Designed miniproteins, single chains, continued (5). Designs and how they scored, part 23

Each design is a single chain, and the fold is of that chain. pLDDT is the mean over its residues in the fold that is shown.

## One batch from the design tools (miniprotein)

Design m16772
Fold by ESMFold2-Fast:
Structure m16772 (fold): chain A 95 residues (1-95)
Amino acid sequence: KLIEEGKLREAAEEYFEKGKEYEKKGDYEEAIAYYQQAGRLYYELLEKDPKDEEAKKKLAEVLKNLGKVYEKMGDYEAAKSLYEKAEKIYKELEK
């Protein structure tokens, strides 16, 4: 189980890095796809351990970066929703 969780974390981090790479290139559709994959894997980690502070922190970071991409695409409603979700997770981590 620990080895499987390690592989999930590695895959999530790899997708998150690819999302950042495509965002820097201005390839927003690819950036969204990779960020969504990273988010799914961090959600899976949280389903296995709801107290995983690192997975929560990384999920909030993924949501914030997704919000930035949608904002750059002019989808301000999607961006606002994603930023609010990220902020809620960050506030939970402060408690």
Scores: mean pLDDT 84

Design m16773
Fold by ESMFold2-Fast:
Structure m16773 (fold): chain A 56 residues (1-56)
Amino acid sequence: MDSLTQNTLDILAHRAGVSASTVREYLLSGMSPEEIAEKLGVSPQLAAYAQKLLDE
């Protein structure tokens, strides 16, 4: 429930053209950062960072 996590989800959702809820589901599904990055059209580094915020 951190502001940083919400902001990261919003950025990813906006860039990918999907909802923040969809991005959150991908991150929580245990997909690799590379798979999430390809799915959303973002960098693997950003996907890994967002996944770490939710998982840890």
Scores: mean pLDDT 76

Design m16774
Fold by ESMFold2-Fast:
Structure m16774 (fold): chain A 104 residues (1-104)
Amino acid sequence: MSYQEGMDFAKKALRDIAGVDYSSLSDEARKLLEQRLGALTSLPIPELAKLGILVEIGDVLAREGHNEAAVRLYQAALEYAKQSGLRLSPQTVAGIQARIAALS
């Protein structure tokens, strides 16, 4: 996917799932997300890139102390994988579940 498509997806996920406006994030959080989106949008599978974006938004929100919002993003990532038919490794699924457990 393009970087712009990834950024638009990230902003929509932040607003619709986390209830957070992208521009309200700290400069450090936005810089980290922008860097991670660059890597993720270069992936050959758009569905995998979108999954990665949801997880990275969750990680940034968890770092900023928005634990409940982060859990919603991780749950959305697992649901997106299921709906998209993505075959995630057991280790990848366990990693996302561990993130949810750590914040619950």
Scores: mean pLDDT 84

Design m16775
Fold by ESMFold2-Fast:
Structure m16775 (fold): chain A 71 residues (1-71)
Amino acid sequence: SPLDELLREVLRLIIELRKQGKSDEEIRRAAREFLRRRRPDLPEETIDLLVDTALDMVQRRPELAQRFLDQ
């Protein structure tokens, strides 16, 4: 789905920023800005849900994040 592809793009961004040593606050800010530019049509609640889901996946479920990226 289009949301699944956006979630993959956000997951890739979060992983890259974590490798650069960015804080969770900086990562959340960057991911929100990325989504607003990529999909200005999305409501803010959807952007927040995608960012929070992606961060949770990377932090608590890295195996799930990797499987999602490998699709």
Scores: mean pLDDT 84

Design m16776
Fold by ESMFold2-Fast:
Structure m16776 (fold): chain A 89 residues (1-89)
Amino acid sequence: ADEELARELYALYREAYERALAEYLAAGVPEELARRLARAAAAVETGRALLEAAKARGAPQEVLDELQEAIRLNEERLRELEEEARRAL
């Protein structure tokens, strides 16, 4: 059950990463920065999916709080990287 969820989330992360990377590269973002942006974007998308799965499974509030904080930190990192990308363009 948890192994199936982990596999599904890994597939989601990879799809999100590849899509985001292609979009940033097409927008003219330098490769190294585009990869950092794609990783952050994929982490946010995967984190949100994990949080929803955890809620559906009745995870303890402490676990939900930790997942929500991880999402917030990744959203903050993504925002900072997007600002860096706008300055690089």
Scores: mean pLDDT 87

Design m16777
Fold by ESMFold2-Fast:
Structure m16777 (fold): chain A 67 residues (1-67)
Amino acid sequence: GEPRLDTPEERERILAAVKRALEVMKETGVSDHLVVPTNDPEVREEIRELAKKAGIKVTILPRTTPP
């Protein structure tokens, strides 16, 4: 297993996208469930915490990257 699949830029991009999605979902009520592809366990934990604070459910899917 690879401990770091994402660059710092990728990680920031994912977290920024998650924060934006959570805000839009809270504002519009269009969905209460966020799906995020990431293999990074640190990013997974951060996403979980952000979703918990926002009151939105999250499903984390593995990114399809060859080993």
Scores: mean pLDDT 70

Design m16778
Fold by ESMFold2-Fast:
Structure m16778 (fold): chain A 76 residues (1-76)
Amino acid sequence: MRVRVEIEGKFSVEDAKKVAEELGVPAKITVGENTRMELEFEAESREEALALVGKTGDLVEKYLGNVRTRFREEEL
């Protein structure tokens, strides 16, 4: 399954890159009034998808603080 994570808030591109690098996935980063980051993962199971979402949330809290985060699960 595919998991897409959208993160938007007042954070730096460098902090966004740290999150992506620690997750080992490519990130699409767009800078406007807020910084927006999109991450996509492929997971073999729902349990793996939930673990990746949880790990992403922990890294977002650690590096980016209080931001708006949206998670979308899509079946392959």
Scores: mean pLDDT 77

Design m16779
Fold by ESMFold2-Fast:
Structure m16779 (fold): chain A 80 residues (1-80)
Amino acid sequence: MEKIKEEVIKTLLEETKDLSDEEVRKILIEYLEQLKKKYPQFKEEIDEVLKKIEDESLSKEEKIRITVETLMKIQLKLQE
C-alpha cells in the first residue's frame, strides 16, 4: 500500500511539474468537488482535505500527498 501511494504521488508530481502551485491547487479542488458529488457519503472527509488544500503554507507535494491518501481511504471503504 505505502509503495503504491508513493508511486502515485511521484507520477502526479511528474505530470504536474510544469504547473504552478496555484494551478495544481485548482485542479485538486475541482477533482475533490467532483468526487464529493459522486460519493456524498464521504463529504466530511473530502471537506477536511479541501480545507487543507486551501492552506497556502502547504507545499504542492504535501497537497498532492493529502489528496492521494484521501482517495486511497475512500477506495478502501468502497471495497467489498
Scores: mean pLDDT 78

Design m16780
Fold by ESMFold2-Fast:
Structure m16780 (fold): chain A 103 residues (1-103)
Amino acid sequence: RLEEAVVGARGALEGLRVLGRELLARHPEDPETRRVVELGEEVARLGEERLEEAVAAGDVAELERIALLLVRAVGALQAYLRGEMSAAETAEELERVLEELRE
């Protein structure tokens, strides 16, 4: 269970990085896309820090919470990439994920 949560969270972190690169490749000079990618990078950074803390504490519930938050961020970037969410909507969702990661 602990190992599964860690694998899931690490997969989501890699997903955020891959999606960020893809978004910048498609829209290299779009300032709105740049802002979305910067927020995704901040989610990945803070998520990795929180993941390492939860692993050190052996806190499975916190690991599962972090994994779900990272999956939400991945979903937002995927929806933006598909044109299903605006840059503003995506940024707002990523900012909500960041707020929850700080708790």
Scores: mean pLDDT 86

Design m16781
Fold by ESMFold2-Fast:
Structure m16781 (fold): chain A 84 residues (1-84)
Amino acid sequence: SPAVPAVVIPVRDNTEEVRELLARLEALGALPGAAVLVADEGSTDDAVEVAVEAARRAGAPVVVADGRDPADLAAAREELRAAA
């Protein structure tokens, strides 16, 4: 099957860095043709919500996974492949 490029965004209590990264990806036009995997490393701030909102605003498929669990990451990658 044709592969859709996946953008993996690691998040760990880094909302401002995530916001800046997503603003740059939007400016480059990278998000509308990509799928987004948010790898949450146990954030307690709004970094996951910021990443999901930016992906949804750009029309990109988005899946959130526990970045500390290899099984959850593998399941999320499979979900993105099925959605793309």
Scores: mean pLDDT 74

Design m16782
Fold by ESMFold2-Fast:
Structure m16782 (fold): chain A 68 residues (1-68)
Amino acid sequence: MEENLKKAREEIEKYVEEAMKKADPSLQPEIREFGERVIEALERQGYSEEELKKIVDGVKKLLDEMVK
């Protein structure tokens, strides 16, 4: 469980970093804040491995949309 949370966090941080590199400077604070809020939610809630995977997939899709 702890390892799954660590992997999810690292993957979200990676997607945020990649989105930040592609985004206009005006969008960078919003992208960073979004990532921070998701990580805070993961740390406060006891999500299952399946739930963590869905959250990570959703974060990636949303970040990809934000940098269009």
Scores: mean pLDDT 79

Design m16783
Fold by ESMFold2-Fast:
Structure m16783 (fold): chain A 92 residues (1-92)
Amino acid sequence: SSELEEEIQEALALMLLGIQKATNGDPLETALLIVRFARRGELSREQAAAALDELIKREKDPARRAALEEALRLVRAGDLEGAAALLEAALA
């Protein structure tokens, strides 16, 4: 890995921590905010996918993990609106 790749991973971790603080640690609200940033062009699809993958790795609840995995699948397919709608439904 290059030094730049390490810096990108550190920036991603700090961003995820900041978002989690804003959502009081709710993983679905954190995922929804990540997807919304990607929809606004504030995160690339690849950055949003990496952040969602990190949330999935830390998620112990099977229902929340399933919702996060489906959101990640939609983000990787380029369906950011579908990912947002799925996460909004999971929060309702």
Scores: mean pLDDT 80

Design m16784
Fold by ESMFold2-Fast:
Structure m16784 (fold): chain A 98 residues (1-98)
Amino acid sequence: ATVTVEASAPSPTTVTVSVSGELPDSVKSVRVTAIGPDGSQVDMGEVPQGTSGTFTGTVDSPIVTVVAEAVGWDGTVVGGTAFQVDTSGGSGSGELVV
């Protein structure tokens, strides 16, 4: 599956994350979290297998780390990826594959 991230200043930074595409059979869902440099976390949401979703959250920082975790059918995290967005230049965007 593909996770698309878009973020914009002004402060607080608005982060929009879209999850789309097919997941491996071993994956139940993708859980998305936004993390600020101070360790503050915003739980954005979870996309079940066979669906797509778009989440929006706010982080009081121009630098945001978006974490996408692949959750197995037993509830165990079986994989994940992270992408750091820097909006100090205005807007930031990225794409993650899980």
Scores: mean pLDDT 73

Design m16785
Fold by ESMFold2-Fast:
Order: structure tokens, then C-alpha cells, then sequence
Structure m16785 (fold): chain A 64 residues (1-64)
């Protein structure tokens, strides 16, 4: 997967979660890993949302 594709996926994660997660940060690391941090609003299942957005073969760390 290209760096541009990973950045586009990071942008999609940010756009999908920005209204549901306070202090949301989505960081792309040099090891082709996306790290998601922030505080989810009550009742939001971040893991389920990430599973729907993230394609196979990309590593995403839910650190919320």
C-alpha cells in the first residue's frame, strides 16, 4: 500500500470519527501504521467503526 493511500485512509478515519471522538488525533507512522487517539463519546464503538473503514493488510491501533 502506498503512503498516499495510507494518508487517504487516515483522512477517512478522521472525517468519520471527528464528531464522535473528542481531541481526536489520527497519526500515520513510518512503519505503515495508523494510530488513533482521543476520547470517544459515550456509546460509540470505535473498534466497529474502524473495522468498517480499514482495508485488509493495513495496521490500525485504537488507542482511544
Amino acid sequence: MSREEILEIADKIYEELKDDVENLKVNVRHINTIVVTGTPKEGVDIKAKLNEIVPPGLRVVDAT
Scores: mean pLDDT 77

Design m16786
Fold by ESMFold2-Fast:
Structure m16786 (fold): chain A 62 residues (1-62)
Amino acid sequence: SAALQAEIDDGVRAVKLAVLNTVLKRLMGQTLETEDQIRAALPSATPEAQALMEEKLKLLRA
């Protein structure tokens, strides 16, 4: 059902955000919670961290 799919999608998104937060904090040495914080850090990020930041931005914009 649509309701069950929405609940699964929400749970998967929450897990992805938690994992991305942990990895990005390790790579960047800071917590990047908001879109503005990510956008500010993006130009100085490594290609690896930049890719993960872009994934987090997609999840935040969904």
Scores: mean pLDDT 81

Design m16787
Fold by ESMFold2-Fast:
Structure m16787 (fold): chain A 70 residues (1-70)
Amino acid sequence: SPLEKFVNRRLAQGASLDSIEAVLVAAHGVLMAGQSFENPERPVEEIRKQMREETERDVREIRAIYDEAR
């Protein structure tokens, strides 16, 4: 998967799992801002909750990929 390739590349560059997760969290923050801009009629709190759940799912996927690669 693209996430598996990304994680493996970052690990090969000497990045820690924590730093990889931090980059993903920051990227999802940008996506959340975009979703808020595209859907001004929706409460920001609902968009934030959805994006948080998606971020947590992706973080779990990255951790699973890391465990499988080791």
Scores: mean pLDDT 72

Design m16788
Fold by ESMFold2-Fast:
Order: sequence, then structure tokens, then C-alpha cells
Structure m16788 (fold): chain A 74 residues (1-74)
Amino acid sequence: AEAVAELARQASERAEGLAKQAEKAGMPKSVVDTLRQASRDLRDAADLAPQDPQAALERLIRTATETDRRLEEA
């Protein structure tokens, strides 16, 4: 549970950092918004992990899949 929470927290912080860097680089709003949404979803997964690590892992997988799809379409 703690390992899943830590991984999700780190992933959330990285996604937020990437969103800020993408915005500074003048990337399309769709890319920036996708990364910010991923950061929020990963933060929610981190907060859920101590209570329900399986549901947290499912949210991590869903967030990764949806983020990858949206960035490919952007």
C-alpha cells in the first residue's frame, strides 16, 4: 500500500512538472490540460492507496492508458 501510494505521488508530481514545462514551451492547451488531469488523477490514486491499493492500482492503469491515448491524439 505505501509503495503504491509513493509511486502514484511521484508520478503525480512528475506529470505536474511536465505540464508546467509544456505550458512554458508553448505546447497546445490540450497537451497541458491532459498532463494536469493526469497529475490530479494520480494524486487521487495516491490518496486512495492506503485505503484500497487494488482500486488505486486500477486508477493508475486507467490514468496511464487515457493519458497516452490523449497525448497520441493531441
Scores: mean pLDDT 80

Design m16789
Fold by ESMFold2-Fast:
Structure m16789 (fold): chain A 73 residues (1-73)
Amino acid sequence: MKSVLEIQKEIADIYAKLSPEDQKKLLAVIEEEQAKLLADLDANPDASREEVVELVTETVEKVLEKAKKIAAA
């Protein structure tokens, strides 16, 4: 299983290779997924550390998949 830091580095590496227009698209994806993550955390204040880590990991993996699709277009 990739760490959150490894996934974030892959996202940053993809971002650096994108055109300015595609960078804006990726930032919009990051903002949308971050807003969803914060809403999920606010809805589950009693979430365990493991559940929080899983939510964060799922969020960054979704961003990475979308970043790869933007780079492939």
Scores: mean pLDDT 81

Design m16790
Fold by ESMFold2-Fast:
Structure m16790 (fold): chain A 68 residues (1-68)
Amino acid sequence: SEFGEHLRLSAENARENGMPEAAEGLERGAELADKGDIAEGLRVAGEGAKKSGSDLGAEGMFELAKEL
């Protein structure tokens, strides 16, 4: 899916910026998004972002997932 591809591009950027946990969360989120589980994909990506210290990014993903 286009959303899954977007998450994979974001994961590459996270790895380049030294955030491997965010990258792993985004990669797993992309797999879930490709299966049609957008809400779970966002939750998993948010968990990775939180582990990497991106609290604002994680909060946004969690809030969006709740609305889906």
Scores: mean pLDDT 80

Design m16791
Fold by ESMFold2-Fast:
Structure m16791 (fold): chain A 120 residues (1-120)
Amino acid sequence: IEKLKEGLIKAVESTAQTLGRLLDSAQQKKLQAVRDRSISRLNEATSEEELLDVAIDFFKEVTKVVLEAMNANPSKELDLMLALEQGLSAFYELIKKHLGEEKAQEIYERIKKEIEEVKS
């Protein structure tokens, strides 16, 4: 669990760093708050299920920031979507490494469902 937790914290940091480069100051501040909250929750998590719930919620909240950014600057849509997909891929590979392919696919589908609900 500790190695998965460390990996998820690094993945959250990397995803936020990559997306942050594409965002304005106000959007960066919102993303920073999502990052900081997610890292805090990961540090407090005591189970695999809690770690995975934080990962799902992280992408839900990040998608809200990304949608606001795309609405404000449509020219950044492709770059933001690519960065978000890179983050999703990194989380998938990390979960697959520690918990296996079936669990990684399950969590990936749950994240995709949350993203689609945010877009609605």
Scores: mean pLDDT 86

Design m16792
Fold by ESMFold2-Fast:
Structure m16792 (fold): chain A 81 residues (1-81)
Amino acid sequence: MSKVERAKERLRVVMDTALKLDLIGLEIDERLGLTTVTEADKAALLADYQARLEEMLKLIEEEEGKISVEEAVKKVLEKEK
């Protein structure tokens, strides 16, 4: 497996874990009556994570594995300002 493929695999695991934690947070907030969660809110969250994952994967591929997963995440999140 290439450095790029290994970095992409790690990034997918990290992003999947982050998405699951955010979804759990939304479910907890809904159960506590802190917010109303709609299908649109869940779809928007999934779309946001998909877009960020795609940008991070592209960045790792462009850098040919020279950038860490952590650096790729930081760069994409800073761009979302």
Scores: mean pLDDT 73

Design m16793
Fold by ESMFold2-Fast:
Structure m16793 (fold): chain A 65 residues (1-65)
Amino acid sequence: SEQQKLNEQKLQDLEQQNLDDLTRLTRDLRAEGRSPDEVSVEAAGELGKKNKEIEKKREEIKKQE
């Protein structure tokens, strides 16, 4: 359906925003002098949180369909 396509687009937009946020976080952590391993762990943690936000949004959207 058209609504389903719009919902998929919104989720893709959120995923792109999350990637942009993760890129900024990685840049900031490196600027703070954190090791590559520390940056990787922190980035993985942030990605996990953002994925949970997408999952919650997907659930909300499905309830509206």
Scores: mean pLDDT 80

Design m16794
Fold by ESMFold2-Fast:
Structure m16794 (fold): chain A 65 residues (1-65)
Amino acid sequence: DPRVARFAALLVESGYVVPEGAEALARLLVEAGVTEEELRALIEATRGRSREEFHRALVQLLSSK
């Protein structure tokens, strides 16, 4: 699925996710119905923040689905 590869690349580029974990997380987000726009907005909103803030934002996004 090209969406999984794109999401994985965005997650790695964010600096919060290592490449080895990125595909599994990307697949979970795609299957949960997260859009690329939502993921990009989350990454932008957490830019320069801690890894904990990023993970908290991911949980909030998933809870909204």
Scores: mean pLDDT 79

Design m16795
Fold by ESMFold2-Fast:
Structure m16795 (fold): chain A 59 residues (1-59)
Amino acid sequence: MAKDKAKKEMLESIERGRALGVTASDEEIIQDTVDDLVKRGVISKKQGEEVKKKVLKEV
């Protein structure tokens, strides 16, 4: 499902950000990933908000 792919991309983005020592918070990384996925048409904005809430509970 598109939501499962979005969740995976968000978790991978957080992992990359932490590994590279970026100053952005996990919330900011997740939000940027949601915005990118919505812009690319992978998920809707509503689906992005749902996945974001789910991922934030996992980190």
Scores: mean pLDDT 74

Design m16796
Fold by ESMFold2-Fast:
Structure m16796 (fold): chain A 62 residues (1-62)
Amino acid sequence: GGKFIDSADPEVVAEAEAKLKAALAKLKAATNAEEAAKATGEILDAIGDILDSGIDGIRAAR
């Protein structure tokens, strides 16, 4: 019992949020399309991690 507070991995969520914030800052600071594309890739990866954790949490909460 008591495995997850929000039925998701809080460590994974916190790490993904930190990465997402850093990637958004890189995107805002990007001076060319290549840098923007790299930052966008990092954003998509972080969102994927959050979504996977959330879906698993919903299944665990059943």
Scores: mean pLDDT 70

Design m16797
Fold by ESMFold2-Fast:
Structure m16797 (fold): chain A 64 residues (1-64)
Amino acid sequence: MAEIQKVLDDLEAGRLSLDEARARILALIKQAKTREEAIAATTGALHVIGAEIDAELAARRAAR
C-alpha cells in the first residue's frame, strides 16, 4: 500500500505531525479491503510511530 508508506515516510521526515499521520493511517486501515493489507498497514504504522514517540519523549525529557 503505497499511500501508507508515504504517510510513514512523511512522518519520519517531519512533514506530518503525529496526529495527522495517525488520522491518515487509521483512515487507510479502515479502507483496506483485505486482512493482509490491514495487518501489514498496522504493523508498519506501529513500528514507525513507536520509534518517533520514543525519540520525541527522550528529547522532551532532556529539555525539561
Scores: mean pLDDT 67

Design m16798
Fold by ESMFold2-Fast:
Structure m16798 (fold): chain A 86 residues (1-86)
Amino acid sequence: MEKALEEKKKLKEEVLKNSSEEQKEEAERLFREFVEAGLSTVEATEALEERFKEVPEWEKAGKKEKVEEVKRIVALVEFLLEEHRK
């Protein structure tokens, strides 16, 4: 378990390093929106999944750039939610 958490931290740092300022701002906006709405971590995760539920379809359609951008934003929001929960 500790090893998985360490890998998760490395992935978080890598995503933060490789994300554009616009992607970071979008992730922060979504995070603030969820927090301001008073959503629990579970509710925020469900809302995030619902907002990006079309990602698997975009992946099948070969829209790689759009899929990569959205996956990065989703990962950033998830990392922000994890930090807020701690």
Scores: mean pLDDT 70

Design m16799
Fold by ESMFold2-Fast:
Structure m16799 (fold): chain A 87 residues (1-87)
Amino acid sequence: MEEKRKKVVEILEELAKKAEELGDKATAEVARQTAKEVEKSETLEEMKKVVEEGYIKMGSAARASEHSKELLELVREALERSMEALE
């Protein structure tokens, strides 16, 4: 459990940093908020729900961004890595 939580938080924080480097604070803020909620999750099921909801919100923020193509690719890659970590 702890290893899975740590890995997902690292992925989300890396995504937030990359979004900030592109100048998109909205996607970065959603990614950081999702990471905090993952840290507070008590069970694997809660963590999966938080991750799923978080990536939906991140996708919405990324689509509204000036750098939408780059951010959507980063969000997609982060989602895939997060889901692999939770298996």
Scores: mean pLDDT 84

Design m16800
Fold by ESMFold2-Fast:
Structure m16800 (fold): chain A 72 residues (1-72)
Amino acid sequence: SVDDRVQEVARRVSALEGEEGRRAAEAVSKVTGLPAANADEAGVAIAIAVGQLSGAEAEKLVEEVERAVEEA
């Protein structure tokens, strides 16, 4: 489900340290349009941004976030 994917990508981001965590937070901030100064804040930003959407729009944003984190 979208909720499971949000929890998984947020968990993955929160596990990142140092420069990798910073790059992931910057990528999440850019995709969500929400501020994220660190990996923990990025996880919160993902949950908030996706939580404001429904159906296909929520699924598309999760996919964009997953891609951005993988490329970071």
Scores: mean pLDDT 82

Design m16801
Fold by ESMFold2-Fast:
Structure m16801 (fold): chain A 90 residues (1-90)
Amino acid sequence: SAIAQIQQYLANGDVAGARAIAATITDPQTQVQAWQMIGDHFFSQGDFQSAIDSYQQGIDIGRQAGLPPKSYLDSDVNLGVLELKLTVLG
């Protein structure tokens, strides 16, 4: 599956490969999941700007597709909290 390929690329540190697979996904809910995974990877690496950018892509896709907010807003990783972390730690 596309998600399994993204997991494998991210596990190998190949973010470009993960993004390329994410770009091939046509289902909006799966696209949101893919961009959240890429965002989580950047967050784990301390790259908060790239994490914000990746989560924002997922949010934009979910909104454009008319998905319920809970499907593209991760309550465990709030975009506002990430922006605050970037401001304080960057």
Scores: mean pLDDT 78

Design m16802
Fold by ESMFold2-Fast:
Structure m16802 (fold): chain A 71 residues (1-71)
Amino acid sequence: MIPDELLDAAMRVLSLSVKKAVDGKLSKEEELELLDAQMEEIRLAAEAGFISPEAAERSLAELEKKKKEIE
């Protein structure tokens, strides 16, 4: 069973990723929203057992670094 929160986060990531691909860029606010959604998706996926804790920590560290570069 996929948690509704995980599905919601995945849909936000998909929508923003498509916008970035089509438009070539996102605003600062949209880029931060995409990073927040990606981090939420990874945390929820790890909690649900779809991703190993080690893989989740690695991905989250990379996304947190990107977020700090944009902030």
Scores: mean pLDDT 81

Design m16803
Fold by ESMFold2-Fast:
Structure m16803 (fold): chain A 77 residues (1-77)
Amino acid sequence: MSEEDFEAEVYLALGEIYFAIGKLDEKRGNKESAIESYEKAIELYQKALELSTDPDLRRQAQANIEEAKKKIEELKK
């Protein structure tokens, strides 16, 4: 594993943590905090995509970005 691959995995994991925080805030009715957490998750997943050529990591990050974007749109309604 290269240093770039390790950094990509770290960014993916951080994105997953923020996504989970967003889900928790959404469940608690904290729409603004949920949106902020989903936006941070997208940023972190995008960083993972910039650093990695691994197809499985890239597929997971892309899927998570799309899910987070959908959540933000639903919450902004």
Scores: mean pLDDT 86

Design m16804
Fold by ESMFold2-Fast:
Structure m16804 (fold): chain A 79 residues (1-79)
Amino acid sequence: METSEEEKELFFKDLEKTYGKELAEKAKEAYEKFKASLEEIALAVHKVTGKELPKRYGGIDALELDEEKIEEIAEFLKK
């Protein structure tokens, strides 16, 4: 599914406000590098930070997504 540029920009802006610029930039790099969805990035950020997901992602079932990819993104974000 193609994510709109506006939705992508809003997502990373929200990450910057919540988790800081450094983590948001790493998340954006991971999105490009791993060909990830915004949902996979959101779950990886949640896994790394332990903070509550934004309400729009709060109902995501991890079983619908590539868990191995989420783990790789989480490891990338920890570096």
Scores: mean pLDDT 69

Design m16805
Fold by ESMFold2-Fast:
Structure m16805 (fold): chain A 82 residues (1-82)
Amino acid sequence: GKKALEELKKLEEAVEKGDTESAKKYIDKIKSLIPQLDKDSLEEVLKRLGKIGDIAKKKGDKETVKKIEELSRLVTEELLRL
């Protein structure tokens, strides 16, 4: 879970700065880590993605919002399998 939380912190910083290209890279990295995460890590990822998605909405970054929503759906699907 630690690697996913580190990538989430980088994603939040990129979104706050309006760096859509870096945000996309961190979303892709988090997505690749999903199958390796336990339930507690998946729940924390989902919670933090919600907060980061709200920041992206306030910034008007519709592309990042869409990608965070897609990632949140994948995390939710993984949680439902556990």
Scores: mean pLDDT 85

Design m16806
Fold by ESMFold2-Fast:
Structure m16806 (fold): chain A 87 residues (1-87)
Amino acid sequence: MKEVEEEIERARELGEKYGIGELARKLAEAVKAGDYDKAIEYWKEMAKKLGFSEEEAEILANGLRALLNKDFEAYEKYAEQLKELLE
């Protein structure tokens, strides 16, 4: 739980910095409501607004889905894929 809360707070701070705070707020609300599909949709839209490609946004969406399902092995795999792509 604490790791998911930290990731949500990070997304909120990033949203304020890049002017996507409304999407970050909706993401946090969706997670609190247990609507993980909506949370992932907002996360993907935030990534696209931050200049990530469609492919990068899909990796970010899959990473968040894994994290919300507490599948930390899958989350680490997607985090590695994104790091390699951004290097």
Scores: mean pLDDT 73

Design m16807
Fold by ESMFold2-Fast:
Structure m16807 (fold): chain A 55 residues (1-55)
Amino acid sequence: MELSAGRASTLAQEYAKEKGGDAVRAGLIATAYALMNGGKMTEEEAKEVADYALK
C-alpha cells in the first residue's frame, strides 16, 4: 500500500518510537524520501527509513 509523504512520516515516527529510536529523524528522512519518490512511499519503505534513523 502506498502512503503520502505525511502518512509515511507518521508511520516512520511511530515505528522508530516502538524501537526506541529517534522519531523526529525518522520522520524527516521519510518525508525527504517520499518527496524524491513522487510524493509517496510504501509501508515497507517507511519502516526501512525508520531503521536508518536507529543507526
Scores: mean pLDDT 74

